# Designed miniproteins, single chains: the designs that were tried, part 84

Each design is a single chain, and the fold is of that chain. pLDDT is the mean over its residues in the fold that is shown.

## One batch from the design tools (miniprotein)

Design m2904
Fold by ESMFold2-Fast:
Structure m2904 (fold): chain A 85 residues (1-85)
Amino acid sequence: NSGLLTTYRRQLEGLRWVLDNASTLSLDELREAVELAERLVKELRDFLETFGSSFDPQTRKEFESILREMEQILKELQRLLEEAE
């Protein structure tokens, strides 16, 4: 699903922007970012578990790459939130 791939790529870009600008965010904005990142990671993971075997290898790798990057950003955002609290 090219539409879903595009959506997750845009969400990844949004998470990268949040991480790059984390020092300028309010505590509430950072908390919201962590919650959204957790939701996106869960949704993409569940999606890949359900449909991953049905995709061609290239499309699967693209989703897996997005998931790995989202997971890394989530970990960094969680650390920043803990430090800010």
Scores: mean pLDDT 84

Design m2905
Fold by ESMFold2-Fast:
Structure m2905 (fold): chain A 55 residues (1-55)
Amino acid sequence: MEKVEELQKLFDRGIELAKEVIKAYQAGDWERQAELTKEMLKVSKEISEKIEELR
């Protein structure tokens, strides 16, 4: 059950990061876009790992 709470937090973080990536893209801030994209990739990997643990 603890893993479900961790997964929920990761999804919430992913949504916030996605919004920030879009804002950075619209502002033409490629450095921030690259940084946020790396964070999104990390969150995506963590989500996949947590989903595998729940199997």
Scores: mean pLDDT 79

Design m2906
Fold by ESMFold2-Fast:
Formats: C-alpha cells, sequence, structure tokens
Structure m2906 (fold): chain A 91 residues (1-91)
C-alpha cells in the first residue's frame, strides 16, 4: 500500500499549505523511511521541515493503523499546528 500512503501524505501536506517542492521532498524521505533507509540529512530548511512533520505523520499513520480515530484526530491537529509554525518560520 505504498502508493496509498504517498497519496495520503501528499493530500494532508497540501491541506496544511506546504509547497509542492516541500511535499515532494517529504514523500521521498517517507519512501526511504518506509523502506528501512535513513532519510536524507536535514541540513537544508526543506529537509528540516520534512523531518519535523515526518515524525508527526508517522504517529498519525500508527494511530490510524491501531484503529484509534480519536488519537488520529488529535495528532492531526498537532501536525496542523506544527506545519503552520514551520511555514511561518520559513516565511
Amino acid sequence: MLEEIKERARKVLAEMGFSEESIDAFIEDLERVLAGERPTTATSPSSAVAASIGNAFMALLTAELAGDPALAKEIRAIMDEQAAAQIEELK
């Protein structure tokens, strides 16, 4: 279900207001993490943004996989807040 996960991540990040470039970077890092590889080094702002939201998104996927929609909603709210803060920080 890798394609489903990628499409969902793209949709969620777009709703949060991330740029296409940031979304693409996140999807690539997500693919690496899901394949058991380490993500790209977070030395650039875009990589740092991807790393920051990647952990929250993995927590959201874990909550949904566990069948806890209340926890998933709470994590989604936290992700939205963190994403908005990152976007503001980038200006």
Scores: mean pLDDT 58

Design m2907
Fold by ESMFold2-Fast:
Structure m2907 (fold): chain A 79 residues (1-79)
Amino acid sequence: METAEKAAKYAPKAAEALRKAGLPVSPFSEMSPEDMKELVERLAKGEEGLKLLLENLRKLGGDSDILAEALEELVKEIK
């Protein structure tokens, strides 16, 4: 899926931005489209730590906000 590929493409940039801000970078480091699908499934199941991570990505803006938007759309697709 284009959205999953987009999320995987922006994940390394978001991880770098999170690291520079002193925030947790996992699970976004070294993420493939397949790993991204697993992350989206975990988000859809209501994993609280991942919800907080999406909020942090939104606050950082730029590429991190693009990743957060792509992840939210993927969650909607599988719910």
Scores: mean pLDDT 67

Design m2908
Fold by ESMFold2-Fast:
Structure m2908 (fold): chain A 84 residues (1-84)
Amino acid sequence: MKKAVIMPGTGGTFQRLFRKRAEELAKEKGYEIVGVFEGIITDEDVEKVISLKPEIVFAGPFVPQSVIAKLETAGIEVEVINLK
């Protein structure tokens, strides 16, 4: 089964709505959610995501471009989701 990680990049109500939307998209596309990384994303969090070997990360619009670039360099697809 293809693996996905959810990375909202923020907290509160936005994080809850983002997680719900990302989980719905993952199920629709046939991905298994293997991790959720909430709040401020650290280098340690990025290394943990890479170690999980997901095919895709569903990222919120506030996740830094440096994080996205590092994940893509590791061969992980990143899909940025907006709640509009």
Scores: mean pLDDT 78

Design m2909
Fold by ESMFold2-Fast:
Structure m2909 (fold): chain A 71 residues (1-71)
Amino acid sequence: EEIKNEAIKFLERLKKLFPSEKDLFDQAIERLKNAKTKEEIISILKDLLGRVTNPKAQELIKKKIEEIEKK
């Protein structure tokens, strides 16, 4: 529950920083709202990472995945 809320808040911030990729983040946020496990959250973020094109957005998502995996 905490990890899911953290991931959603992270993507909401990315929507503001990278408006050009807003639709990808919106889709990922919807998927996260229905996620039940840490593994599902990581899978959603990894899928998003493969679809975003902005290198800085990719870097931030990679760091977030690593942070969640260490928990």
Scores: mean pLDDT 84

Design m2910
Fold by ESMFold2-Fast:
Order: C-alpha cells, then sequence, then structure tokens
Structure m2910 (fold): chain A 55 residues (1-55)
C-alpha cells in the first residue's frame, strides 16, 4: 500500500522548504555561508526530484 507522490507536488514541497529556510537565513542577518549551503541543498533536492520523477 504505497501512495504515489505527484512529481509536481514533490517539487513544490522542495521549493516551499527552500523559501522557508532562506527566510530564516535572512532573519539571522544574511550569513553568506549559510545562504550558499541552503541554496546548494535546494539544488540537490530539486535535481533528485527531477531525476526520480522525470520532472
Amino acid sequence: MIEMPEPRSEYEKVLVEYVRRMEEVVARGWPLDEAQRVYLEYMGEAGRVLSEYGN
């Protein structure tokens, strides 16, 4: 009994989480190292969703 996630929904979740994390970075005074890490993590997760679900 496995629910199949929609690729669009999964990508949207990744995007929403990225925005949320970046808001936290901004609230902490925009540390560039943290902002870069959050961006790289987002790129990795977006790439994973695209490779797993086809877009």
Scores: mean pLDDT 71

Design m2911
Fold by ESMFold2-Fast:
Structure m2911 (fold): chain A 91 residues (1-91)
Amino acid sequence: SLIEEFEKKKKEADERIQRFLELAETGSPEVRELARKAAFYATQAKQAYDTAIELAKDPSKREGAVEAYKKADELDNKMRELEEQIRKALE
């Protein structure tokens, strides 16, 4: 179901937030800056997934749920770009 897909994405975002917050405290200055930005986008994505879940509970609001999901996906993509930059900075 749409709600199950959104819940899975929300959980993945929450797990990434925890990892980025740890890197923001323990990393080099460059890694800390990237991790703070990644945590910001991951948090915004999680909030957008929450909105998508709430809207998806009402069949009449399905278009709104899809729009919220697309916004969450764009934020998740920005987070993944930062995650790749962190990976390269750690090499």
Scores: mean pLDDT 86

Design m2912
Fold by ESMFold2-Fast:
Structure m2912 (fold): chain A 62 residues (1-62)
Amino acid sequence: SARARAEAERAEGQRLVEEGKAVLLPSGSPRAAAPPASEVEAEIAAKLREIGDEIDKELRER
């Protein structure tokens, strides 16, 4: 179940990137000092951060 959740989060992040709405950072998280972004870009950035955090937590909690 938890593994399935991490998998779903990863797939969601990849889907957003495939739709051309965002790119994943190597760390999997958009970082501060980002310029003002459109609502779509801000939403994607927040989603990517959430996905990266969720995957990291799942890997730690194995």
Scores: mean pLDDT 62

Design m2913
Fold by ESMFold2-Fast:
Structure m2913 (fold): chain A 107 residues (1-107)
Amino acid sequence: SEEQRRLQQAVSAGTGALISLIGTVTGARLTGKNPSLKDHTILSAESARKSMTHFARLADPEKAEEVEKYGQEFLDFVKENKDNTKLVEEKAREAAKYVLELMKESL
């Protein structure tokens, strides 16, 4: 059914956001040893923002603007704090909890 297809696409988008947030955590940790990886951490955060917004548009369109704003604020935080790897890790873990709650409420 169209509903089953939409739910499957939503789960894929939500899972993608979580994978990108794991990438942000690992990128931040690796940046502490190799500063050239800062751009990879930012790219992972951008992917997480896009995926969580896509999830909201599929699963809960009424929350899409709120989720897009949260994702943008998350990305801006990562960019502003790129030299503080511990703060970026903590923020990415908070964002992962946010995505998990969003998935629970919207699926």
Scores: mean pLDDT 85

Design m2914
Fold by ESMFold2-Fast:
Formats: C-alpha cells, sequence, structure tokens
Structure m2914 (fold): chain A 90 residues (1-90)
C-alpha cells in the first residue's frame, strides 16, 4: 500500500467517525494501519510511526463508541508500544 492510500484511508475514517458511522470508520482505520505498518516494515520512519499511532488512537476511540472495550484497550496498548519504540512520547 502507498503512503497516499494510507493517508486517504485515515482521512475517510476520521470523516466517518465525525459522522457517527463507527463500524465503517474502524474498517477505514484498519486499512490505514495496515498501510502504515507495511511502510514501517520496508523502512523505519518516525513520521510514518507518528501516523500509525494517530490511526491506532482514532481506531481505539471508534471501538470505545461501539462498546468494544477489550479491543479498544488492545489497540491503545499497541499505539503506546509504537510511540515508545520511536520516541514519540510527550
Amino acid sequence: MSLEEAEEALRRGRALLAAGRYEEAVAEFDRAIAGYEELLREKPSREIARRLVEALDVKALALTFLGRDEEAQAVGRRAREVAERFGLLP
């Protein structure tokens, strides 16, 4: 997946989240996450890692709105692990 495709999926997911279309938002966030993870496997990058963390955070939020709390917690933990690995913590 290209960076442009991952960025577009993240944008669509955010728009769906704002519209209350949470299940559709999760599907688009999953596409974005897969794309950013593929890009990070090819070449580590703090900028791509930052985008991956953003995608994971908004997916966790959408899962919380769906009442899928265990999945939201797992995704949030993944976001923290990526942020720690790439030095993105505040």
Scores: mean pLDDT 88

Design m2915
Fold by ESMFold2-Fast:
Structure m2915 (fold): chain A 88 residues (1-88)
Amino acid sequence: SVEELVKEAEELYEKFKALVKEVLSNPNITKEQLESAYEEIERIVEKMKELYEKIKEIGSPEQQLYVGSQVGMAEIALTVLKKEIEKL
C-alpha cells in the first residue's frame, strides 16, 4: 500500500538522519570512516528515491511532498559529505 511505502521511506530517513548525526558529531572521523558512511548513506538515499518514484504514481499530493522533501534534504546532505571527503 502507499501507506507502507511512506512508512518505509520514513524509516529510511530516520536511519539517514542518525548516520549523518553520528558522522557530523565525530571530530576524529577518519577519511576511511567518512567514505564508508558516505557509501551507506548513498545506498539509503537511492532506496528512498526508488520509493519516492512509486509514491509519485499512487500517492496523494501531501504524501508526494512529504517524501519528496525528505529525499531532497538527503541529496543535499550527500553533496555536503562528498565535499568534506574531498577536503581530506
Scores: mean pLDDT 86

Design m2916
Fold by ESMFold2-Fast:
Structure m2916 (fold): chain A 100 residues (1-100)
Amino acid sequence: MLVRITVSGKLSPAAASMIADAMLAAGALRVELYDEKGNLIATFTPATSLQDIVNAVLPYESIGRIVGLVPAEKAEAAAQAALTAARIAGDTATVEIEPL
């Protein structure tokens, strides 16, 4: 079973990069980044390197939302990884886990 993990906040590009990378490392199959207007700006998979993630977010002043598609058994780990990455980057974020 798959779940959607939504990370919300006014995230710096650095925080968004760390959150996306951490979610993928924790078992997310896909991570999507959205700007503050709700436009999709990037999609990442487990094959995406941290450098490619960083390069994708560099043109943006802030990231409004990160959405991960995660196996249900990995959901808690991915949510915790996202919160930890946000804290390390110095940003505040909220996380929601929703069944698909």
Scores: mean pLDDT 84

Design m2917
Fold by ESMFold2-Fast:
Structure m2917 (fold): chain A 72 residues (1-72)
Amino acid sequence: SEEKKLRQQLIDLLKASSSEVSEAARLYKAEVLEKYGRVPSNTEVLQAILDQIRQRLAGLEELKKKAEELAK
């Protein structure tokens, strides 16, 4: 399933356990419910978490490159 694929991508990317990914998804669902009054699907939650982490990692990689250029 799509949920299984997204879960595996998060486990691999974070080097985390399946239970840790499940806990992160539960917390994200609670936050979306609090802010928007709806319960997102597991697939939607896992995709959103994956996208946020990838975006933050890309930002850190850009900062690293800028720091390396300044050190030259």
Scores: mean pLDDT 77

Design m2918
Fold by ESMFold2-Fast:
Structure m2918 (fold): chain A 98 residues (1-98)
Amino acid sequence: DENLERLRKAIEEAAKTDPSAAAELQRVLDFIEELKSLPSEEARKEYLDKIREQQTKVAKEAVDLIKKGNEEEARKLLIDKMGLTEDQADLWIEAFKK
């Protein structure tokens, strides 16, 4: 797959200057390869639905933490479990903070 090969090269190049960006691209590559390993389009939809459900659960937990004033734990959850950047996590906290 030419697109997968381009992504692998982008990861190698990014790893030389920005290991954080390389890690993000590696997660995207791992996700694409896992999705492609599934035997049918139905299996791919089921996998995506499961991921969406897991992300929704984590998002709800993060929002509950924000509402309780536990912003630091919410930030960690958003970054570690949802893969958000520091800036994205801050936007979530401000959006759901009352």
Scores: mean pLDDT 75

Design m2919
Fold by ESMFold2-Fast:
Structure m2919 (fold): chain A 68 residues (1-68)
Amino acid sequence: MPSIAEIVERLLNTSVSTLKSLLAEMLKTLSPETVVDLLVGYARRQLNLSDEEAALLREALTEIIASI
């Protein structure tokens, strides 16, 4: 299984630290579920992610949010 850092770097071309900062900012006004849904939906549309890649991203985002 790829690590959450590998999933984030591969699918979003960003670091876990950068993503954590973005997620923390979004979580000030939005629920964790809404943040995950918005980011996965945006990434699917903009990056043309497969269902498998979208599922991996959702898992990685959920894990990162749980660590904040």
Scores: mean pLDDT 80

Design m2920
Fold by ESMFold2-Fast:
Structure m2920 (fold): chain A 76 residues (1-76)
Amino acid sequence: SKQELLKRLFELILEVEDLINRALASETDPERRRELIFLEAEVTVLRMGALVADEEQLRRYLARVEEIAERVRALV
């Protein structure tokens, strides 16, 4: 359902935002900091888009946030 997709998406977004914030707190490399900031901005856009998204868009957003989570983990 759309409600279940929204719940899963927002739970994942909160986890990814926490990962990015923790990574940024200890990261001193300018290039890695820039990438983390860009990923944070993208997550913010996806979060805003979720408010008006249909179920197919929410599934794509979930997949993208999962990719961002993997990328953030690779940067740590």
Scores: mean pLDDT 87

Design m2921
Fold by ESMFold2-Fast:
Structure m2921 (fold): chain A 93 residues (1-93)
Amino acid sequence: MEARREELRRELEEVRRKIEEIEATDWAALDPAQRAALALAREQVRLAEELLRDPSTSVAEIEEAQKRLHAERLLAQTSDEAERARIQALLAA
């Protein structure tokens, strides 16, 4: 569905912007786990872009990519250990 692809594109831009904001303002203050989370978020953005380039990508694949982007975005924005563990459990499911 074209509407799902447009939603994913919008979310990709939002995630990219958030990653860039964090890196620009707080990079030196980030712990190694936060830096790793940002790298993982960038990788999920790249994978979602690959899915969007393939016209045969199913709606279900797009929805799964959206879930991963939401989880990665939350992980990149949090310094709370308990919240990071919760988000990682969601990604493992």
Scores: mean pLDDT 69

Design m2922
Fold by ESMFold2-Fast:
Structure m2922 (fold): chain A 80 residues (1-80)
Amino acid sequence: AEALARLKELYDKAVKLYEEFKKNPSEEKLEELKKVYEEAKKIFKEVPEENLFEAIGLLLDVEGLLIEAERILEKYKKEK
């Protein structure tokens, strides 16, 4: 399905952005991750019922990366 394939591409993009973020945390990279998550939520609404289980997993994984990135950035700012 097209929507599921797009979610997989967004997950791959989120993973790459998160790995770059861990090496050099910045508000700009966090905003890029937020945009990926917002796009993933929009695409998730288009996923057919037959793919919902896999799609939920991908969406939750993207959300998890964003939450972790927000925690890393908050800690980084508080230490400076």
Scores: mean pLDDT 83

Design m2923
Fold by ESMFold2-Fast:
Structure m2923 (fold): chain A 79 residues (1-79)
Amino acid sequence: SVEELLKEALEAVKNKAPIETIYKLILEVVQKGYEEGLSLEKILEYLEKILKALKEANYPEEFIEGVERDIENIKKAIE
């Protein structure tokens, strides 16, 4: 489920997984959420939870900025 993927992503962030692993999980959360019929707003909520965890775990600033940009692009798509 998308909820299991979200938990996996949050655990990977906690365990300081490589950015490539985290980004793959982010893409899987988006894809699975869409397939399971989640609203874009709910998918954004999950992505914002991952973003918060990335900031708390002190991931590279450039990676965090990239994720923030992707979230903003999704927000613009639903306006």
Scores: mean pLDDT 84

Design m2924
Fold by ESMFold2-Fast:
Structure m2924 (fold): chain A 61 residues (1-61)
Amino acid sequence: SMIDKLLESVEKLASSFPASVAGTVLAGVKRELEAYLSKHASEEEVARFLERFDELRARRE
């Protein structure tokens, strides 16, 4: 699905940055992707994306 592909891209992006930078980058990415998905995906898919995104951020410390 589009959500799975986006999450794969986010995970790869998170792995490309040190923790000190990743948090700021991921916050910006989350905001833009949430805005995009709110127009192009169901609310259930948006909520699932946000939950999994927050888990990725938590794992980065």
Scores: mean pLDDT 76

Design m2925
Fold by ESMFold2-Fast:
Structure m2925 (fold): chain A 103 residues (1-103)
Amino acid sequence: MLTKEEVEKLSPVERQARYLKELAIKDPEKFKEILENVLKYLRSLSKQDRELLLDAIVEGIKESKNKDLAEKFIEMLEKYAKEHPELKDIVQKAIERLKEYLK
């Protein structure tokens, strides 16, 4: 775990990515509740920041070992990709990583 001073040196997106990863591990139910807001937030980010945030979320879900959380996030990502085709490639990479974890 990073110190408070090290966290303060992170970009806002890197800080958000760390928070979401930890939330997926420590409080999966609260993470499920905020998933829709997280996906809406992705639209405001650069391509690089979207990949950073999604990678952190996927790693958090994998570390949580919560298959139900992984399945729910895949469903939300698939719906989001249909509604926002411009994000399809980034979202599809996250879906594939989670599906591989579920095997």
Scores: mean pLDDT 77

Design m2926
Fold by ESMFold2-Fast:
Structure m2926 (fold): chain A 63 residues (1-63)
Amino acid sequence: MEEAKKIIDEISDKEFLDRPLVIAALVKLGLSLREAIKLVNELTKGKDFVTREEAIEILEKVL
């Protein structure tokens, strides 16, 4: 969705985002910090980095 991409564009211009950046994007989307951390831990499963595309997909899942 356009909103997910827009939030990611506001957080980072890089092709890869670390977990804190994805958490920050989810919090900007309206999740609590605890919910954002839980969701990122479940979806990244041992990855410290995700692609920009994967980060957008994570945000789209909660939109």
Scores: mean pLDDT 76

Design m2927
Fold by ESMFold2-Fast:
Structure m2927 (fold): chain A 64 residues (1-64)
Amino acid sequence: GPLEEMKKKLIEKAIELARALASLLPDLESLEIEVRDGEVVVARATSKYGTLEVEFDVSKYLPK
């Protein structure tokens, strides 16, 4: 339904944003992206300076 389509679109945009942000990191060694419970996008970026993990809960952006 429309809510499921919105959720899919938000997940796709969250992944796109995560990749874009990772591209700004100096000396990026690895980027892993996973989707948990079909609604939380987790991006883990590793560089020689350490690891940064960011979570995007797309359910928080869905209309009621």
Scores: mean pLDDT 78

Design m2928
Fold by ESMFold2-Fast:
Structure m2928 (fold): chain A 70 residues (1-70)
Amino acid sequence: MVEDARATIRELAERVRRSGRRYDVDPALAEAARRALLETLGVSEEDARLAAEPIAAQAEIGRAAARAAA
């Protein structure tokens, strides 16, 4: 399970690196996601940095949906 999660994060980071895409996301959320990936999954700093932006962007969408539902 944890190893599968790490593999998914590595694949996401590689996809971001290949696309060169930048995400317009709250820097605080991106930093929180990066730290969570490093501390919880033990992925590399580079993979965590690359994967953090799309993860933070998805989290922002989720939070906006939750606020709209409240």
Scores: mean pLDDT 73

Design m2929
Fold by ESMFold2-Fast:
Structure m2929 (fold): chain A 71 residues (1-71)
Amino acid sequence: MEAERERQIEELLELMRELGASDEELAEAREALERWFAESDEAEQRAAFERGRRALLAAKERQRNGIQPLP
């Protein structure tokens, strides 16, 4: 479902915004995520969403210690 993918993309973008991503960076990330989700199998999309969410949460923990996320 397009609506479910959109919700997952929005959740990832919210985490990126919390990490200090600019509006321009968020727009680029949104386009990349939408393209990737369109080209991927639904099972892969679900697994990758969970993995990506965890990775972004881990990046927030690192940022709390003054360590910047990878480019």
Scores: mean pLDDT 71

Design m2930
Fold by ESMFold2-Fast:
Structure m2930 (fold): chain A 104 residues (1-104)
Amino acid sequence: SNEEILAKLDEFIALLQRIRDRARALGDDTTARVVDDIIARNQALKEKIKAGKASNKEGTRQASLDGASVTSLYLRARFRNDEELAALLQEAGDVLTEIEKLLL
């Protein structure tokens, strides 16, 4: 349902905000910038869903692009031995998988 999708988008955005804040605190400008972009487009998707203007295809395409970005950042966090950031990114990826299931 749209209510379940919106709730999961709020959960995803909240995790991304925590990731961004940690990245900024540690001077990881690359992660902060990428995450800020993901936050902005998911906030835009949330507003489109509320307005009844988002398609499942649009949502699925965005989730796929976000998943690629989250996976890339996760691998980077692991390479940098940032276990806390890696854990947050894994949680964000899990929430994104649940969003993708709701869009199917």
Scores: mean pLDDT 89

Design m2931
Fold by ESMFold2-Fast:
Order: sequence, then C-alpha cells, then structure tokens
Structure m2931 (fold): chain A 97 residues (1-97)
Amino acid sequence: SKSLAIAELYQWTLAVTAVALALSSEEEARRIVTELTLRKAEELGVSREEAEAIVEEAFELLKDRAKEMAETMLNSENPEVRELAEEALAAVEAALA
C-alpha cells in the first residue's frame, strides 16, 4: 500500500539522516541522505517529490539532535529499531567511502 511505503521510507530516511549528520558535515549528510532516500523511494514506488519532502522534514526534525537519536537507535532494546539503525549506518559509511 502507498501509506505503508511512505511510512517505511520515512522511518528509513530518519535513521539515515540521524546517522549521516552524526558522522559528517551538514552538506555531505544532505547529499548522502538525498541519494539513499531517492534510491529507497524508487524501490518502494514513492515519487521523487514525496521523497524530497520527506528528506526536508527529516533534516528539520533532526538538525539539533541527530547524534543523540543515532545513539538511541543503535542502543535500542527493540531489535527492529537496532537493525534499522545498523543498516542505515552501513549505508552511510559506504556512501562516505
């Protein structure tokens, strides 16, 4: 369903944004997050316009708390949250190499 696809993209983009901002400059993080989000959007059938809106929302929400959010997710007691954060970390590290 479109609603589930958008929710999955939103959760992925938040995780990637938190990790990217924790590991790199704001400019570099924005480049990486946009590339990874657009790729995931294509896989999920979400439009470019919707994906770009989600990126902007993620940066607005996380700009001042990205490191704390990344640490919280990676240390989460919820294994699904930890797995999402670990996947986001691997994707961001690959994009930085």
Scores: mean pLDDT 87

Design m2932
Fold by ESMFold2-Fast:
Structure m2932 (fold): chain A 74 residues (1-74)
Amino acid sequence: IENIKKKVLEIFKKKLPEVVEELEKKLEKAKTADEILDVALEILSKVESELSLEELNEIYAEILKAIAEEIKKS
């Protein structure tokens, strides 16, 4: 779980640094991969109007990949 949180934070630090503090605070309460995904998508939805469709899809794909890879390792 901590590895999933770290990977998601790294994605947002590179792409959307302005929301990282809010994301980090909300991720503290997440206990499952599903909860981490829900938090990440909630934060992403707040800034989706500032992103192109291509950028939004890239960030979404990276989040899903990070979560899926860590679940497989468990």
Scores: mean pLDDT 76

Design m2933
Fold by ESMFold2-Fast:
Structure m2933 (fold): chain A 69 residues (1-69)
Amino acid sequence: SMEVEEIREEVKEVEEELKKPITSKEEAQKIGEKIYDAMGKAMLAGDMETAKRAVEALKRLEEKRKAVA
């Protein structure tokens, strides 16, 4: 389902995960996969605001990933 509410919940979940320190490369990869999935779904659904939130979450993940790597 490309239900907009479900996509927004996926983005909200990764935003909450990103409030915590990332402790492993595996954790970073898992969060990244969720972000890319939600971003793709948001873009296909035409929800540009949710897609922007996913892009911002990806930027936050990359900053945290640099601290671990």
Scores: mean pLDDT 79

Design m2934
Fold by ESMFold2-Fast:
Structure m2934 (fold): chain A 104 residues (1-104)
Amino acid sequence: MEELMDQLSELSREAKKLSENTTKEGLEELSKRLEELARQAREVDPETAELLEEISEILREKAEKGPSKEEGQKVLEKVSEALSALALRFYSMARESIEEARKV
């Protein structure tokens, strides 16, 4: 559990860093890393795993559509917020950030 929280915090920081220089490849790589973390979390924290799978899907869909730099930045900012909220177990806040990312 504690290791999962640390990984979520690290990925939140990485998403924020990627928002400063958003690339399609960066979105795809982050999506894959979140999918892997979701797989690892599935037996320990199914709720976090489900939300990580949703974030991964959003990033994959946005990468496929080829977002503008502004859209990519907004998505990554919301993803960073969602991952930070998950690290603190603020599931409602994480869900709100995920929904906002989906609307970009």
Scores: mean pLDDT 84

Design m2935
Fold by ESMFold2-Fast:
Structure m2935 (fold): chain A 58 residues (1-58)
Amino acid sequence: MVEELKKAGWTDEEIALALQEAGWPVEEVQSVITRTPEAQRRQLLRKINELLQKLKEN
């Protein structure tokens, strides 16, 4: 999951929410995601929503 999120470039908030549910360390993930550009983060936000919906429907 973490690697997939990084490849997609999910926002720190979205990743934190998903990882918190699984019990992942937000501190580590936050540090990496913060390095991503804002323009890209906004685009990834849409992808996050699609992935989250798929998980819910699946």
Scores: mean pLDDT 55

Design m2936
Fold by ESMFold2-Fast:
Structure m2936 (fold): chain A 83 residues (1-83)
Amino acid sequence: SDLLDLMARTRATALEAIAAGRVTPESRRLGEEARREASKYRVPHFPEVAGLAAEALASSTDPALAAEVRAGLERLRRLLSYG
């Protein structure tokens, strides 16, 4: 499934961005908020991916990696009519 492949790639990139970035209480709070909002859509795996992407974007110190996470999340939002 193209959707599942996109979710898996976005999740992997987000985890890489988080590991390379600076995690703060604020970045974690933003991730938790995004996960909670995405959970209303009841799409499998999407809340986890949305939460990790939001945390990655808030904590990332690598502009290229952040751009990849943002592009993945934007594609997911378009496919799921989310946002």
Scores: mean pLDDT 84

Design m2937
Fold by ESMFold2-Fast:
Structure m2937 (fold): chain A 93 residues (1-93)
Amino acid sequence: MENRKKIREEIFKRYEEELGAETEEKKKLIEERIEISEFVGLKLEAIGLIIDLELLGAEKEKIEEFLEKLKKAKTKEELEELIKELEELIKKL
């Protein structure tokens, strides 16, 4: 299920209704802010998973590798891929 996309659409729709139809610029600003919040949320989720992996006894070099991937991630898709890799590793431990 595309839970994030659905939540984003619901949030956007509510704020669009609150602001009314007159302000296309404000609708775009809200959409951009949702995108930023979504990206930051994914970064925090990835950090949490990296911490979990470290607490489970993963090697320091592996933790540093994932932190570098997190630092280099510039898109939502890169963060989602990183989160998937981290979840798969944690599931095996």
Scores: mean pLDDT 76

Design m2938
Fold by ESMFold2-Fast:
Structure m2938 (fold): chain A 81 residues (1-81)
Amino acid sequence: SLEDFIKEVTERLRKELAPVLGEETAQKVADEIEKYMKENNGVIDPEELKKRLLELGLTPEQAEYVLDKFIEIAKEVVDKE
């Protein structure tokens, strides 16, 4: 289901980002991406998502890292289903 997909992706993303960005920032990023995916029924615009990450206080480099990691994890989750 979409709900299960969102949960799996955001939990993996939080875990992967925590060693790089710190636990607090990783949790905020995971929460924002979960919210974004729920609001948009799983439809992802990378530019809109990047803007939301920048609004959380991430640098452009950190936002790009998060987007790359998110895409990687999302593809892995889809491929397992």
Scores: mean pLDDT 83

